# Ledger of designs, part 21: designed miniproteins, single chains, continued (4)

Each design is a single chain, and the fold is of that chain. pLDDT is the mean over its residues in the fold that is shown.

## One batch from the design tools (miniprotein)

Design m12704
Fold by ESMFold2-Fast:
Structure m12704 (fold): chain A 85 residues (1-85)
Amino acid sequence: MPVVEMVEFPEKKSILLTAPDDEAGELVMEALEEIKKKYPDVKVIPLSVNGRTVLVKYKNISIDELRKIIEEELAKRGVEVVHID
């Protein structure tokens, strides 16, 4: 089960996701595309060509709610999340 690192930047209204490999990166991008369909104010910005590092910007949703939605969509794909401060 791949583990994705999550770093929250509440002052910038963003969350950074880092996948351990390309396969996990593809699962992250699939999860974020599903979230984007339901929450159009969520913006997904790939920071690497392979999708391993992605910046998620948000508006009109709390960081706590967005974190839960990301964790739920990744869990559906067999991906766990670890929070990094």
Scores: mean pLDDT 82

Design m12705
Fold by ESMFold2-Fast:
Structure m12705 (fold): chain A 91 residues (1-91)
Amino acid sequence: MMTPEEVLKRLVETNASAEEELAALEETYRRYPEDAEGVILALMGLATRRRLSPEQLERMRALLEEIRERHPELSELVDTALTVLERAGQA
């Protein structure tokens, strides 16, 4: 089984688009919700490395809010990730 970090690393190495990386992370969380922490970290990494569209940033925020609702123990990490996304949207 590939971790979210492994999925993102492979996509970066194969010169995948930000859309392909985001779609892969959304699919990884749907199939493996136990990897939620890894998905949050991978989303933060994507936001710091790629220029994202407003639609992509909205999708990432929606995914982070879903993770917060299902995994309240990760709420502080989600808040950190949302701050990273807000800065990425302003840069």
Scores: mean pLDDT 77

Design m12706
Fold by ESMFold2-Fast:
Structure m12706 (fold): chain A 87 residues (1-87)
Amino acid sequence: MEVTVSPAAASAAVGETVTLTWTSSETATSYTYSVYDENGNLVSVTESTEPSVDVTLSTAGTYYVVVTAHTSSGSATSAAAQLTVTA
């Protein structure tokens, strides 16, 4: 199973909302998305049943978003999408 996040890279201002969407090659039952900072520290983890999320970050920096899709037979994780947040 493949999971693709779009856009793969985005830029936003502090407090600006970025919408990320994703597709899975198999029918997923749920999704988990994880936000990491530039140093690889986990900022947030959220479960979703929808193939999209709105992300708003209050601190400037480079962030990485990873989506894991879950099916009855297993799970697959996307490549990281890069968000550049400027003050």
Scores: mean pLDDT 82

Design m12707
Fold by ESMFold2-Fast:
Structure m12707 (fold): chain A 88 residues (1-88)
Amino acid sequence: MKPKVGDGYLLEVTGFAGDNKKKIVKARVVDEDGRLEFLDRPDAVGILIGKDFSKKKEGDYALILERDPETGLWSIALGKILKKEKEL
């Protein structure tokens, strides 16, 4: 099943966890391939992982690509789905 365009997800990004500091980001599905945009990080892009998007639940993951502002390099992080949101 393809993801529904406009669906929102609340993601916990583990790559920012240091000294118990976690980052929570809001993501919206922008296409039928599961591509995500991030409302709090417009220069980041993401994609839902897996083939059955209808069964995405708490504990599932999204792949996130972000540009490191210090190095200018693109980095890959995993965002853990905390919940699916009806509205962002």
Scores: mean pLDDT 62

Design m12708
Fold by ESMFold2-Fast:
Structure m12708 (fold): chain A 76 residues (1-76)
Amino acid sequence: MSEEEFDKEVELALQLIKAAVAKIEGERTGDPESYREAAEWYRKAAEIARSLGQTDLANEYERKADEYEKKADELA
């Protein structure tokens, strides 16, 4: 793993942590804004995963982003 790849892996992990925190907050509060934040972080995670050649993982994160965006819209 190159230093650049390591930095991307760290960034991916941080985006996933942010997404998880936003999701949990949305589940606790019912706030559509928290679900939109979760969707945004999953989309960023998908971009990083794709740049790392992790296509299946990127597709999964895009699915999660779409799911939480839809949930936010339903709650708004």
Scores: mean pLDDT 84

Design m12709
Fold by ESMFold2-Fast:
Structure m12709 (fold): chain A 85 residues (1-85)
Amino acid sequence: ALSEEEIEALKSLSPEELAAALKERLRQLVAQIAEKLNLSDEVVEQALAYIEALAEKIAQLSKEEAQEFAERTVKTMHEELALIE
């Protein structure tokens, strides 16, 4: 799970840096979920394609929009993962 320090660090990133950081983190989370839930390769590929599209969209945002999006996305992911445990 992401710490408060990691969440705060994401808020300070540029849109390009944020897109790269979120892409890597979400890919790691998809891999962990796929292993734990034994997801099919097709589902994993669809999730990874979505992450790529999302990262491209984030890179096009203003710094303010990217910061707000990152904070909301990270918090939502944390809450959802806590419910799976």
Scores: mean pLDDT 70

Design m12710
Fold by ESMFold2-Fast:
Formats: sequence, structure tokens, C-alpha cells
Structure m12710 (fold): chain A 63 residues (1-63)
Amino acid sequence: MSIAKELLEKGKKEGNKKVIEASEKAIKEQTTQAMQEALEEAAKAGLSDFAKSTIETKKKLFK
């Protein structure tokens, strides 16, 4: 929940609609899937802090 709220704030600050929508969905749904989608949109938007988390998660998934 804390991470999704932080993503929402960053999305609003940057004006990125996809990050805002994905973050709101993650807050509403409270699921791992929605959280992963929010992190992926943040990575695509160039939010470097979240790009690293997304890359790490994908590497573990393909282990």
C-alpha cells in the first residue's frame, strides 16, 4: 500500500496518466498483480527508483 501511494504521488508530480491510473488501481485492488502493473508503468515513464525494482522482479521471475 505504501509503495502504491508513493507511485501515485510521483505520477501526479510528473503528470503521467498511466502511472496515476495503475497506482490508483493498485491502491483499490490491493493485489500483487496490480502492484506489478503500477511498477511497470513507472519504469516505462523513466522513474528510475521504480525501474530498478521492476528489473529485479523480472529477473527473479525468470529464474
Scores: mean pLDDT 68

Design m12711
Fold by ESMFold2-Fast:
Parts: sequence; structure tokens; C-alpha cells
Structure m12711 (fold): chain A 56 residues (1-56)
Amino acid sequence: LIDKALKAAKIVLEKGEDVDPEEVAKESGLSVSQAKKIQKAVKEDPEKVKKLIENY
């Protein structure tokens, strides 16, 4: 689960915050709801998300 969330976060950071959450869900293997939560987290605190990716 954590691996999929990290992959989703990387996709949002690379493609930009306007990326379609359905595409993020397909590429990461998360649900659309989970992908939307990851997108929101990246929009609200991109530095914190980057730190989480680096620490894991």
C-alpha cells in the first residue's frame, strides 16, 4: 500500500497538480479516492510529500 501511495505521489509531482486522478489511480494501482487524497496532499504540502518519498 505504501509503495503504491509513493508511486502516486511521484506521478502527481512529475506531471503536475492538474493531472487526472483516474490516470494516477491506474498507474499507481490505488483507487480514485486514494489518488485524489494524494493529489490534495501534494497541493497542500509538496515539500512534506517529497520528504516522505525521500525517507521511504
Scores: mean pLDDT 77

Design m12712
Fold by ESMFold2-Fast:
Structure m12712 (fold): chain A 84 residues (1-84)
Amino acid sequence: MDLDEEVDRLIREIGELADRTGDPFLRQALDQIRRDGVRDPREIRERLREALFQHEVERIRKEVSEEEIPKKVEELKRRFEKLR
């Protein structure tokens, strides 16, 4: 199996998603992956999950009171763990 083809496909698909959504966290994660020369599909997926998680954490911080942030972040962590 050609890992380079899988990596190039992932980078392209996520780049298209970032362009479509305007998500700065996805764009930043892609730029970091390209800068660091990451060629492992598993590491690419893990870095993207972290970027998406951070985006949702920042959204929660803006939408709920400070007292509810820890509870919402814990719920989000459980959701993202199921995606691993």
Scores: mean pLDDT 73

Design m12713
Fold by ESMFold2-Fast:
Structure m12713 (fold): chain A 74 residues (1-74)
Amino acid sequence: SPNQKLAEEAAKRAIELAEHLVARARETGDQRLLDQAIATLEEALATLKKLNASKETIDRVEEELARARALPAA
């Protein structure tokens, strides 16, 4: 399905951006970058649910969001 491919691509981009922001947050101690990573993943989840994405795609983004939220404050 075209919508399923769009959802998978959106999830991949959001995860890649969030991983980049988390890496920079760890390097700089900048809490705002971690907050941006969390916001990016939350927005991606909302979009995936609207696109009726597969459970597997939603679960991947939810797992990344849980990991980002579990990171200790710098």
Scores: mean pLDDT 83

Design m12714
Fold by ESMFold2-Fast:
Structure m12714 (fold): chain A 83 residues (1-83)
Amino acid sequence: STVAELYEKLKKREKELPAEIEKALAEARKNNDQESIDLLERLKAAKSLQEVIDIIGEVVGDESMVESSQKGVKEIEEIKKKA
C-alpha cells in the first residue's frame, strides 16, 4: 500500500534526518529566520519520527493530520509484527 511505501521511505531517511536538519538550521541562521530556527532546533531535539510529526503538526496547526499520520505509522508497525 501507499502508506507502507511511505513508512519505509521515512524509516530510511530517519538516519539522514539529523544531517538535513543541521543543514537547514545553518541556512535559517544565515537568513535570521527565527521561526525556522526555533522549529529546526525542536526537530533536532526530537528522539523519534513520531516526535518530528508532532512538532510539524503543531506548527501547521492541524491536529487531525498529525493524528492520522501517527495512526498510519502505528498500523504499519502492527502489521509488520504479524509473523
Scores: mean pLDDT 63

Design m12715
Fold by ESMFold2-Fast:
Structure m12715 (fold): chain A 88 residues (1-88)
Amino acid sequence: MERKEELLRRLEELFRHLGELLKKVFPDLDVEGAVARAMEHARKAPVERLEEIVEEMEKNRELIEEIFELALTNDDETVERIMEEKLA
């Protein structure tokens, strides 16, 4: 019980953080509604799958943050170069 609740809490934090980053680019985005819907699906998943998803999202959190920062501050060519370098 406690393990699943901990994973769901961590996943909600990750979804909220990503939603806040996206809202900087798309101000009309309903972050709260999107997070709520994602969490409905997450609650139905077994603990093992939640662990995999959380680990993968946390691993890629810094990369996702870098991509958004670059997209907001740099031209398309610079963003493409850095994405290719980070994802290869």
Scores: mean pLDDT 70

Design m12716
Fold by ESMFold2-Fast:
Structure m12716 (fold): chain A 86 residues (1-86)
Amino acid sequence: KKEELKKKVEELRTEAERYEASAQAHNDQARQAIVKADQALKEGNEELAEKYRETARLHQAQADAFRGNASRLREEAEKLEKEIEK
């Protein structure tokens, strides 16, 4: 019983780490898009800059969603861990 719960805690923590890694990858893509947007603005291409800003916004939204999933999984793992310690 407790062994199975410990395994579940490890699975939840591992899944949370995967979501966090995915969030970081999307944040990196968002940062790259912002750099490209700034470059486009310096070149006088406001339309291209807006497209890159939209790309950055979408990647930031995805990163936030993945971080939300990671937080929920960590909370579930913490709750189960407290149950194991009882």
Scores: mean pLDDT 87

Design m12717
Fold by ESMFold2-Fast:
Structure m12717 (fold): chain A 79 residues (1-79)
Amino acid sequence: DLEERIRKLEEEIRRLEEQIAAAQKAGDNTALAKHLAQLSAKYRELSRLYEERGDLETARKYQELADQYAAQSLALVEA
């Protein structure tokens, strides 16, 4: 079911955001880069599900977030 898949992804995103906050506080740039890359993948997946739902505005916002988190992750591994 589409709505259940969206809910599950939103819960996974919340947990990843908690892990990102913990990695930032610890100064663990390796963990931070990994979690940002995972968050990017989850937002990309969420964007596709909102597209299927017909919510194109929300889908676009999640695609932009996915791109931003991917860029942040890449910047950390190249630093």
Scores: mean pLDDT 87

Design m12718
Fold by ESMFold2-Fast:
Parts: sequence; C-alpha cells; structure tokens
Structure m12718 (fold): chain A 66 residues (1-66)
Amino acid sequence: SREELEELLKEVDRIIKETKDPGIKALLERMRDRMRALIEAGDLSLAEGFGKDLRVVLEQVKEKMK
C-alpha cells in the first residue's frame, strides 16, 4: 500500500542520516527519490515491486551497520 511505502521511505531517511558511508548514502538517496517519483506518478504496482528491492537493500545496509 502507499502507506507501507511511505513508512519504508521514513526508515530509508533514518538510515541515510545514520550511515557514514557516502556510497551507501548516495545509493539510498537515489532509491528513495525513484520510489517517491513512482508513487507521485501513480505507478503503485511498479512502486510496490521497487519497494521489495529497496527493503532488501535496506536490510543489507542495516547488517553492515551492526
């Protein structure tokens, strides 16, 4: 749902603020911006598909931050 995608974007923003790796920060910022553009365009099916990929990337980033 759009609400779930917005919650995912809030978590991404939190990790962007916490990460010290400029490459990871840039990657997450690009993924966040793409997700927002898909939501704003009304492409919810594409946004949900991309959201699954974004969740995988976010979990990998969180593992590296441990």
Scores: mean pLDDT 82

Design m12719
Fold by ESMFold2-Fast:
Structure m12719 (fold): chain A 89 residues (1-89)
Amino acid sequence: LQEALENTSEKERVMGWAMAAMAVARIPDEKEYEKALEEMKKLGVPEEFFELAEAYRNKDWEKFREIVEKLGADIEELLERIAAGDARA
């Protein structure tokens, strides 16, 4: 039970950070994008999520995939959540 809760919380946290990075990557204004990255740094978001945001923003899908695999996130689930966010924007 405790291991299941810890695994769920960790997965949710990683997905939350990934979704935040993707939301930041979609900011069209360069200065607002840089400000959002600095706020993520202040919140203690790991460096890998900054690389994820940069890869998405630059349309570097090969680098994006490598980072997602390194983070252990499900690529398909991440893409689905990004698509859901875009549909709402």
Scores: mean pLDDT 70

Design m12720
Fold by ESMFold2-Fast:
Structure m12720 (fold): chain A 64 residues (1-64)
Amino acid sequence: GKIYARTTAPIAVEGAGSGVISAGVVVAVLERLPDGRVLVELAGSRFYADEAELEAATEVLAVE
């Protein structure tokens, strides 16, 4: 199933544009990459985040 997580702090992301995902936002975690990046989806757009930053700045909401 998909993992949904809420950000507890702002997270820097790269993908269709470099940016920041604000605190309090729900993202879908799609894939953990072997290079320490995580592919996340927000509102139909896909971004790469650093795994350590994502783990420090998110809480898991749902796993199915």
Scores: mean pLDDT 79

Design m12721
Fold by ESMFold2-Fast:
Structure m12721 (fold): chain A 64 residues (1-64)
Amino acid sequence: MLLDFDVEGNRITVTTLLPGGSTTETLTLADADLPARVAELERQSAVQREEFLKELLERLEELE
């Protein structure tokens, strides 16, 4: 997976690139809810990493 970060003023846009698509999340530096939004993004990223690792493990298992 690849993560791309774009900073525009006080806004950060995070794009996650996957083999089959991409997802985008926007964070605002001055937001009172910024910690919660960061936690949501981290959880989303973890799920995507888990899916990617599952695919890699299945391919590795096939090669063994």
Scores: mean pLDDT 64

Design m12722
Fold by ESMFold2-Fast:
Structure m12722 (fold): chain A 82 residues (1-82)
Amino acid sequence: SKKKEEAIERAYERAREALEADPDSLVALAKAISESTEWAVEEYGLDLGTALKLAAEGARRAAEDLGREDLAAVAGRMLESL
């Protein structure tokens, strides 16, 4: 759905900005995922599990595009745990 696509895109941009500011920070990645999850729940009314999956997917794509395979793998494991 459009809301899910927008949630992923927003999570991607938040994670990209966080990792550009602090490229080695798992804490920065986790904060970006948490903030994107909260936004999707509050603004789009998505359930917590769905919002978290979309936020983790956006963050995974951002880490991958920045060449951070280690951080992309962490986000991918979060998706598998949900």
Scores: mean pLDDT 83

Design m12723
Fold by ESMFold2-Fast:
Structure m12723 (fold): chain A 67 residues (1-67)
Amino acid sequence: MKSGGQAAAGGAGGAAHAGAEEAARSYLKTDIRSGPEGAKAGEAVAKAAASGKDGREAQRLASETAA
């Protein structure tokens, strides 16, 4: 978890963040039908996206939480 800090900010970062947020909302809407587990998963993904993390990390977190 050290280093990195590459293309974290700027257009690429903003685009990734927006995409991850959209994916998180779409995923949350789908999972909400399964119950409160979906709400928890959506919150975790949304938090990762809001933190400006790499879209890849948000995707992994969503997959793990949703599983």
Scores: mean pLDDT 55

Design m12724
Fold by ESMFold2-Fast:
Structure m12724 (fold): chain A 85 residues (1-85)
Amino acid sequence: SLPKVSISAPSSLEEGSEVTVSSSAEGENILSFRISVFDSESGELIASSIGDSLSFKSKKGKYKIKSKAISEYGETEGEDKYIEV
C-alpha cells in the first residue's frame, strides 16, 4: 500500500517572514520527501528540497505547497497546502 502524506505549514503569515514547511507520512520504508513551493497564481517554482523540511522567505501573495513521499514503491503525492501572505 502507498503511504499517506501530510504537509504542515502556516495558513497565513506576514510578508517577508521566513516560512518553514514540513512533510510526514504514515507507512513503512519511507526514504525521504520532495517538498516544492509554487506561486499559486503564476505557477512559478519558488523553492524545492529533498528532505522532511523546507524554509523560504515569503513575499505578498499566495503559495501552493506540494509534497511527495519517496519510498521503495515510488513517489506518493499528498494533498496540496496553501499559504496566504
Scores: mean pLDDT 78

Design m12725
Fold by ESMFold2-Fast:
Structure m12725 (fold): chain A 88 residues (1-88)
Amino acid sequence: MKAEITAYKGNEDGNTRAEVTIEGEKYEGVIVSANGQDGNKGGVAIASASGAGYKVEVKLEDGKVLTFEIVEGRSSGFDSALGKAELI
Protein backbone atom coordinates (compact mmCIF):
# COMPACT_ATOMS: atom_id res chain seq x y z
CA MET A 1 0.00 0.00 0.00
CA LYS A 2 1.50 3.34 -1.06
CA ALA A 3 2.28 5.90 1.64
CA GLU A 4 4.17 9.18 2.12
CA ILE A 5 6.01 10.16 5.31
CA THR A 6 6.99 13.70 6.26
CA ALA A 7 9.36 13.61 9.25
CA TYR A 8 10.29 16.68 11.30
CA LYS A 9 11.50 17.62 14.77
CA GLY A 10 8.79 18.72 17.21
CA ASN A 11 9.45 22.18 18.68
CA GLU A 12 7.62 21.65 21.99
CA ASP A 13 8.76 18.15 23.05
CA GLY A 14 11.82 17.42 20.88
CA ASN A 15 10.29 14.17 19.58
CA THR A 16 10.63 13.22 15.92
CA ARG A 17 7.16 13.86 14.49
CA ALA A 18 5.69 12.25 11.39
CA GLU A 19 2.76 13.07 9.13
CA VAL A 20 1.79 9.90 7.25
CA THR A 21 -0.47 9.87 4.18
CA ILE A 22 -1.94 6.45 3.32
CA GLU A 23 -4.16 6.36 0.20
CA GLY A 24 -5.01 10.06 0.63
CA GLU A 25 -5.79 9.93 4.39
CA LYS A 26 -3.48 11.84 6.76
CA TYR A 27 -2.33 10.62 10.18
CA GLU A 28 -0.12 12.26 12.80
CA GLY A 29 2.41 10.29 14.82
CA VAL A 30 5.94 9.96 16.15
CA ILE A 31 8.83 7.90 14.79
CA VAL A 32 9.58 5.21 17.39
CA SER A 33 12.15 3.25 15.34
CA ALA A 34 14.19 4.02 12.21
CA ASN A 35 16.09 1.08 10.66
CA GLY A 36 16.63 -0.59 14.06
CA GLN A 37 17.50 2.66 15.89
CA ASP A 38 15.50 4.50 18.56
CA GLY A 39 13.20 6.99 16.78
CA ASN A 40 13.78 9.79 19.31
CA LYS A 41 17.41 10.26 18.12
CA GLY A 42 16.32 13.35 16.21
CA GLY A 43 18.26 13.93 13.01
CA VAL A 44 19.07 10.24 12.41
CA ALA A 45 15.37 9.31 12.61
CA ILE A 46 14.46 12.21 10.29
CA ALA A 47 17.13 11.34 7.69
CA SER A 48 16.15 7.64 7.74
CA ALA A 49 12.60 8.56 6.62
CA SER A 50 14.08 9.47 3.17
CA GLY A 51 16.54 6.55 2.82
CA ALA A 52 15.61 3.97 0.16
CA GLY A 53 15.33 0.50 1.71
CA TYR A 54 15.13 1.79 5.30
CA LYS A 55 12.32 0.68 7.60
CA VAL A 56 10.54 3.27 9.77
CA GLU A 57 8.04 2.58 12.56
CA VAL A 58 5.49 5.33 13.29
CA LYS A 59 3.27 5.32 16.37
CA LEU A 60 -0.02 7.02 15.50
CA GLU A 61 -2.11 9.12 17.93
CA ASP A 62 -4.46 6.14 18.50
CA GLY A 63 -1.49 4.05 19.73
CA LYS A 64 -1.14 1.86 16.62
CA VAL A 65 2.39 1.28 15.30
CA LEU A 66 2.76 1.03 11.52
CA THR A 67 5.88 -0.13 9.70
CA PHE A 68 6.93 1.48 6.40
CA GLU A 69 9.67 0.62 3.93
CA ILE A 70 11.06 3.75 2.28
CA VAL A 71 11.17 3.58 -1.54
CA GLU A 72 12.66 7.03 -2.22
CA GLY A 73 12.86 10.47 -0.63
CA ARG A 74 14.75 13.63 0.20
CA SER A 75 15.98 15.36 3.35
CA SER A 76 17.50 18.66 4.44
CA GLY A 77 19.95 16.65 6.56
CA PHE A 78 18.72 16.74 10.16
CA ASP A 79 15.82 19.24 9.82
CA SER A 80 13.14 17.49 7.75
CA ALA A 81 12.58 14.59 5.36
CA LEU A 82 9.96 13.48 2.84
CA GLY A 83 9.77 9.75 1.99
CA LYS A 84 7.68 7.77 -0.45
CA ALA A 85 7.00 4.44 1.23
CA GLU A 86 5.15 1.12 1.21
CA LEU A 87 3.14 0.05 4.26
CA ILE A 88 4.36 -3.39 5.39
Scores: mean pLDDT 71

Design m12726
Fold by ESMFold2-Fast:
Structure m12726 (fold): chain A 77 residues (1-77)
Amino acid sequence: SSAMEELRKKLEEALEEARRALAARDYLGLHVALGQAALIKLMIENGKTLEEKEEFVSTISEEEFQATVEELRAEVA
């Protein structure tokens, strides 16, 4: 769907921001971009749209979120 295509585009944009922040040694920017990418990735994996973001956020465990951040951190390195 176009909604899922938009989320995949936002994921790629967040990952590009993370790569640019890492190259610039902007560790705050890196952390923010990775957090955004992790949320978007989990939304895609669970078939959630932007309209469902607020409800979905409360269902994510801390462990699942942190594991996703670490996975994406390794990907952009």
Scores: mean pLDDT 88

Design m12727
Fold by ESMFold2-Fast:
Structure m12727 (fold): chain A 92 residues (1-92)
Amino acid sequence: SVSASFVVPETGTYTIVVKALSGSATVTVTVVSTGQSKTLTVKAGESKSATFTAKKGDVLVFTATNITEPGTFRVLALLNGKLVGSVTFTAT
């Protein structure tokens, strides 16, 4: 598995969007402090989203598992419709 992380800059409800730029995988999004976890399975060209409530300073971890096709994935963190963070990672 491959992991990336994002430190929450402000307390609120986040929309996390996972895009498969290439490849196909299941990405698990976890709020480390609370244990909230959701899984998103994406194929090349797909985007899927989930919402999380987080506090300033919380860490969101994105773990790619069940990689059926290696590729590049982009995770977007939106707060009140505004992009506040983005991470790109490659799963092989």
Scores: mean pLDDT 82

Design m12728
Fold by ESMFold2-Fast:
Structure m12728 (fold): chain A 67 residues (1-67)
Amino acid sequence: GETKLYKALQPVKLLGDPELTLQPGDQIEVSDITLETEDFIAGNYKALQTGAEGKALFPASTVEQIA
């Protein structure tokens, strides 16, 4: 499926993984996007700074799509 790259604009707690919080400027790749609305994005993530992977659900307003 399509992979999109997002950058955190503010601290973002990933609702599908509450122990993972992105810091402003952190980037994630999201693949197998199951939800992409004005309010929420959901899919499989890979954090580029740490290599952490999982399932995520997060507010769309907290990130910027950069690719």
Scores: mean pLDDT 78

Design m12729
Fold by ESMFold2-Fast:
Structure m12729 (fold): chain A 65 residues (1-65)
Amino acid sequence: MEVTRRAVRVAQRLLELGATPEQVSLVFSYVRKITDPEEARAFIRELLPSAPDEVIDELVEIGKA
């Protein structure tokens, strides 16, 4: 239950930061496939260079579930 709530909140924050729904979907899809946290962070940073580190860390954490 908490993981679902966190995913929704992070998605909303990404949209507020100027990401498109397509970019949000892409990030969630790829983060779930990347098991290495450093690779996940690099990928998210490349797609969303303006995203704060806190948001990137939250996405990596969601990807572990």
Scores: mean pLDDT 74

Design m12730
Fold by ESMFold2-Fast:
Structure m12730 (fold): chain A 93 residues (1-93)
Amino acid sequence: MSPMREFYIILLGELLEAAREHGASPELIAEIEALRADLEAGKIPDSEIERRLGEAFLALAEDLGLSEEEAVALEDELIEKAKKKFEEKLKEE
């Protein structure tokens, strides 16, 4: 698996956990779960991954009613969590 693709799968997992924790709509949670499943199944081209993740982050911010500052802070938090998990996985292999 591409290191970039694996990182984005981890990042989508963090986004999904945040959506559930912050009480996002069931419809948005299902959409993020479907996006993660499609990414894991190789249905999303590498050139589209960043765009689709950006759309998912924006959708979560809008669903939760976050300000621009709150949305950026959440994105930064989730990226840092994903980086830590990705680094730990790289150390094991």
Scores: mean pLDDT 82

Design m12731
Fold by ESMFold2-Fast:
Formats: structure tokens, sequence, C-alpha cells
Structure m12731 (fold): chain A 82 residues (1-82)
């Protein structure tokens, strides 16, 4: 589930930000997914991943774009728990 969530989040980033920004964020998102996958509790792992992605994105894009990505990532994580 975390691997699938990481791939879906990477798609959201590629569709939302300029290609040069996506090129910087994609490796960091992969690392965040790998790190969160090591957490035994699934809900804690998903929360860690969502928080990590939100922090990473906020460093590279304007607040309005970061908020849009955060909203989509949070929905994807909530769907992964179903």
Amino acid sequence: SMKKLTEEVKKVVRETVPEEVAAKLIPLIDKAGETSSSIKDEKTALESFVTGVAMLVSRYVPPEVAQRIYREVKKLAEEALK
C-alpha cells in the first residue's frame, strides 16, 4: 500500500508542479515513502508520509500549490486505509 501511495503522490506532483521542480521532489518523495514503509503501524506510517511530503513540497512551491498537493495527498492516504 505504501509503494502504491508513493507512486500516486509522484503522479500528483508531476501533474501539479513544473518539470524542473518535480525532478527535485520525486527522489525526496521516494525517500519519504521508503522511510515511512519502515514504520510498523500503518496509520502512523501514512501520517508520517503525508507530513513528510507536505514539508518537502512547501520548500519548493508557493503556499497555494503546496496546499493543493497536501489536500490531494491526504485524500490518497485516507483511501489507502480503506
Scores: mean pLDDT 83

Design m12732
Fold by ESMFold2-Fast:
Structure m12732 (fold): chain A 71 residues (1-71)
Amino acid sequence: MLDTPITLGQFREAAGEAADKLLRAMGIENADPNSTTTAGQILASAEWALSVGAISEEEYEAIRAAVEALA
């Protein structure tokens, strides 16, 4: 569900290095792990990062799978 709240800590735990790369690309690598976002916002950010070459297709799939598991 796109409106599902996800903390940055949960996202990092589920997606690992792919999450860290996405957060670096967004300039928020050192953000509070208790900060919340939504499944839709993570996927939109990952789609953007993939489009500009900041993450690979394999990293995008890892992020998608993690979001599906958390949502």
Scores: mean pLDDT 81

Design m12733
Fold by ESMFold2-Fast:
Structure m12733 (fold): chain A 103 residues (1-103)
Amino acid sequence: SERVRRLLERIREAARRLVEAGRKGDKEKALKALDEGIRSLLEAMSAIDLSHEQLLQMIGLVISLIGEQIDLERAKTQEELAEAAERAAEVLLRAVEILEEAI
């Protein structure tokens, strides 16, 4: 329970840092924040007893995050970086909502 709550807090903090880095045009920090968010998300998924439906939803969100990571890496403008970072952060926060429903 406490370990899971800390993992969800790490995902929320990663999402916050991701948006901040995107707005500042810091691609390296944005990619690092997304990586930290994905790692905490995968760890939370392995620690929580997810229903089959919740697991499928989470897999879809992980695939979306991989796409957003590619968009972040390919971003050539601060606007593109900020938009990709914001989308990735929204996916991370949606993942937290599903994981909280499973606790």
Scores: mean pLDDT 89

Design m12734
Fold by ESMFold2-Fast:
Structure m12734 (fold): chain A 100 residues (1-100)
Amino acid sequence: SEDEIKDLGLEALGLVSETVEKMREAGVLTDEEYQRFLELLRKGREALENNDFDKFISILEEIIQFLKEVAERYPQFQALLDETIEKLKEIIEKIKELKS
């Protein structure tokens, strides 16, 4: 169960990283936005390594909120970001169920 939560968490962080990298390569993501994503990803990884799954969920929820803000600013990425957000929500629900 704990290993399953960590695997789901790593999947979530990988998904965010891939989405952010695609936006960065397209030249539309600002340096400030990129650095904020990197900091959130770092904090998420640290929470997983410490088995702090409540903190990890909070960080993913903060990432989701930031992705929503970025989607409004970059409408050309809205479909990709909406898909990433929905997948992250599914992962959060699975983690919450495994913690119960």
Scores: mean pLDDT 88

Design m12735
Fold by ESMFold2-Fast:
Structure m12735 (fold): chain A 80 residues (1-80)
Amino acid sequence: SVVEEAMKLIDETKEEMGKILDDESLSPEEKAEKLKKIREEFLKKMDELLSKASAEEQKLIQEMKEIMMEMFDRALEYVK
């Protein structure tokens, strides 16, 4: 289902965020740039899923999108 695809995208995105945050070879600026890039990719893919979703699925996916956006904001604050 579209909701299952959204959940998988969230899990994959969280894993990539963790890898970036844990990478001691990256400067804070490099971490921020990589986080911004995966955020853009996440938003684009979530918007594609929203376009395919039923009204009930759109509500769930939108709520998941908002939670992930808050996580990105917190990660970006953390690396500064």
Scores: mean pLDDT 87

Design m12736
Fold by ESMFold2-Fast:
Structure m12736 (fold): chain A 110 residues (1-110)
Amino acid sequence: SPEEVLAEIDRILTEFLIRYNFYINNNDYEGALEVAKQAKERLLEALSRHPVVSPEWIEEFRKKAEELIKKMQEAVKNNDKDAFIKYLNEFYELMTEAAIRVRKLAEEAA
């Protein structure tokens, strides 16, 4: 159901926040990057199952998320901790904004 998809999105965000904090606190940036990649794929799949989400919005989100993941990958390769944390925070904000938007559109459609 659409409500079950919204609950799944909230769970994806909560699990992502817990897991990335764990990896960051252990200075495991490769682990944090992998968690971000997994969260992107899970959120994209969940969003695609909600009836208010258009294919165009899915593609826009995917492109923005992929750009941030690429920047995080470059930061890991360059051992740039500050850049990694900056882009990880921007990625978390992007995911949170998508969750807020789908919930708002679902409420407007009801």
Scores: mean pLDDT 87

Design m12737
Fold by ESMFold2-Fast:
Structure m12737 (fold): chain A 72 residues (1-72)
Amino acid sequence: SMEAYERALEAVLETMRRRGVPLDDADREALARLVVEQYFAGVSPEELVALFSGLLPREDAEALVEAVVRAS
């Protein structure tokens, strides 16, 4: 639903803020949308962690994916 999408997006952005992910606001929003869109497209949490560990430290990728799962 749109409400689940918006909650997940907000949760990922808040997680990036808390962890101090070294991206500007535009890049944080773009990355957060990618994580959320892939999750709602049916990519498993384990596959998402693997995909985003190429772009972020694994612990950050795990935290973002966990935020999507918990917000959904």
Scores: mean pLDDT 84

Design m12738
Fold by ESMFold2-Fast:
Structure m12738 (fold): chain A 81 residues (1-81)
Amino acid sequence: ASERLEYLVKESTKLKLNQLQRAAFAYVVRTELGEGKTNADYGKKLQVKGSSLQPIINELKEIYANSKDDEDFLKKVSAVK
């Protein structure tokens, strides 16, 4: 779990994601790997309202659900921009 989370977060730094997309990505991978907190808690830590993250979180969760593996997930996330 931890190694997989670290891998996904590290690889996300190579993607052309804005700050909100990076925050939503970290939240989605943490929640999907069982290490998540609530959207509100995560938004508070990042000085962002949870409502601003929710649409991006929903989009990334759909991408994750439709991904075959972590490599496929990263490839699909890179296309969001």
Scores: mean pLDDT 66

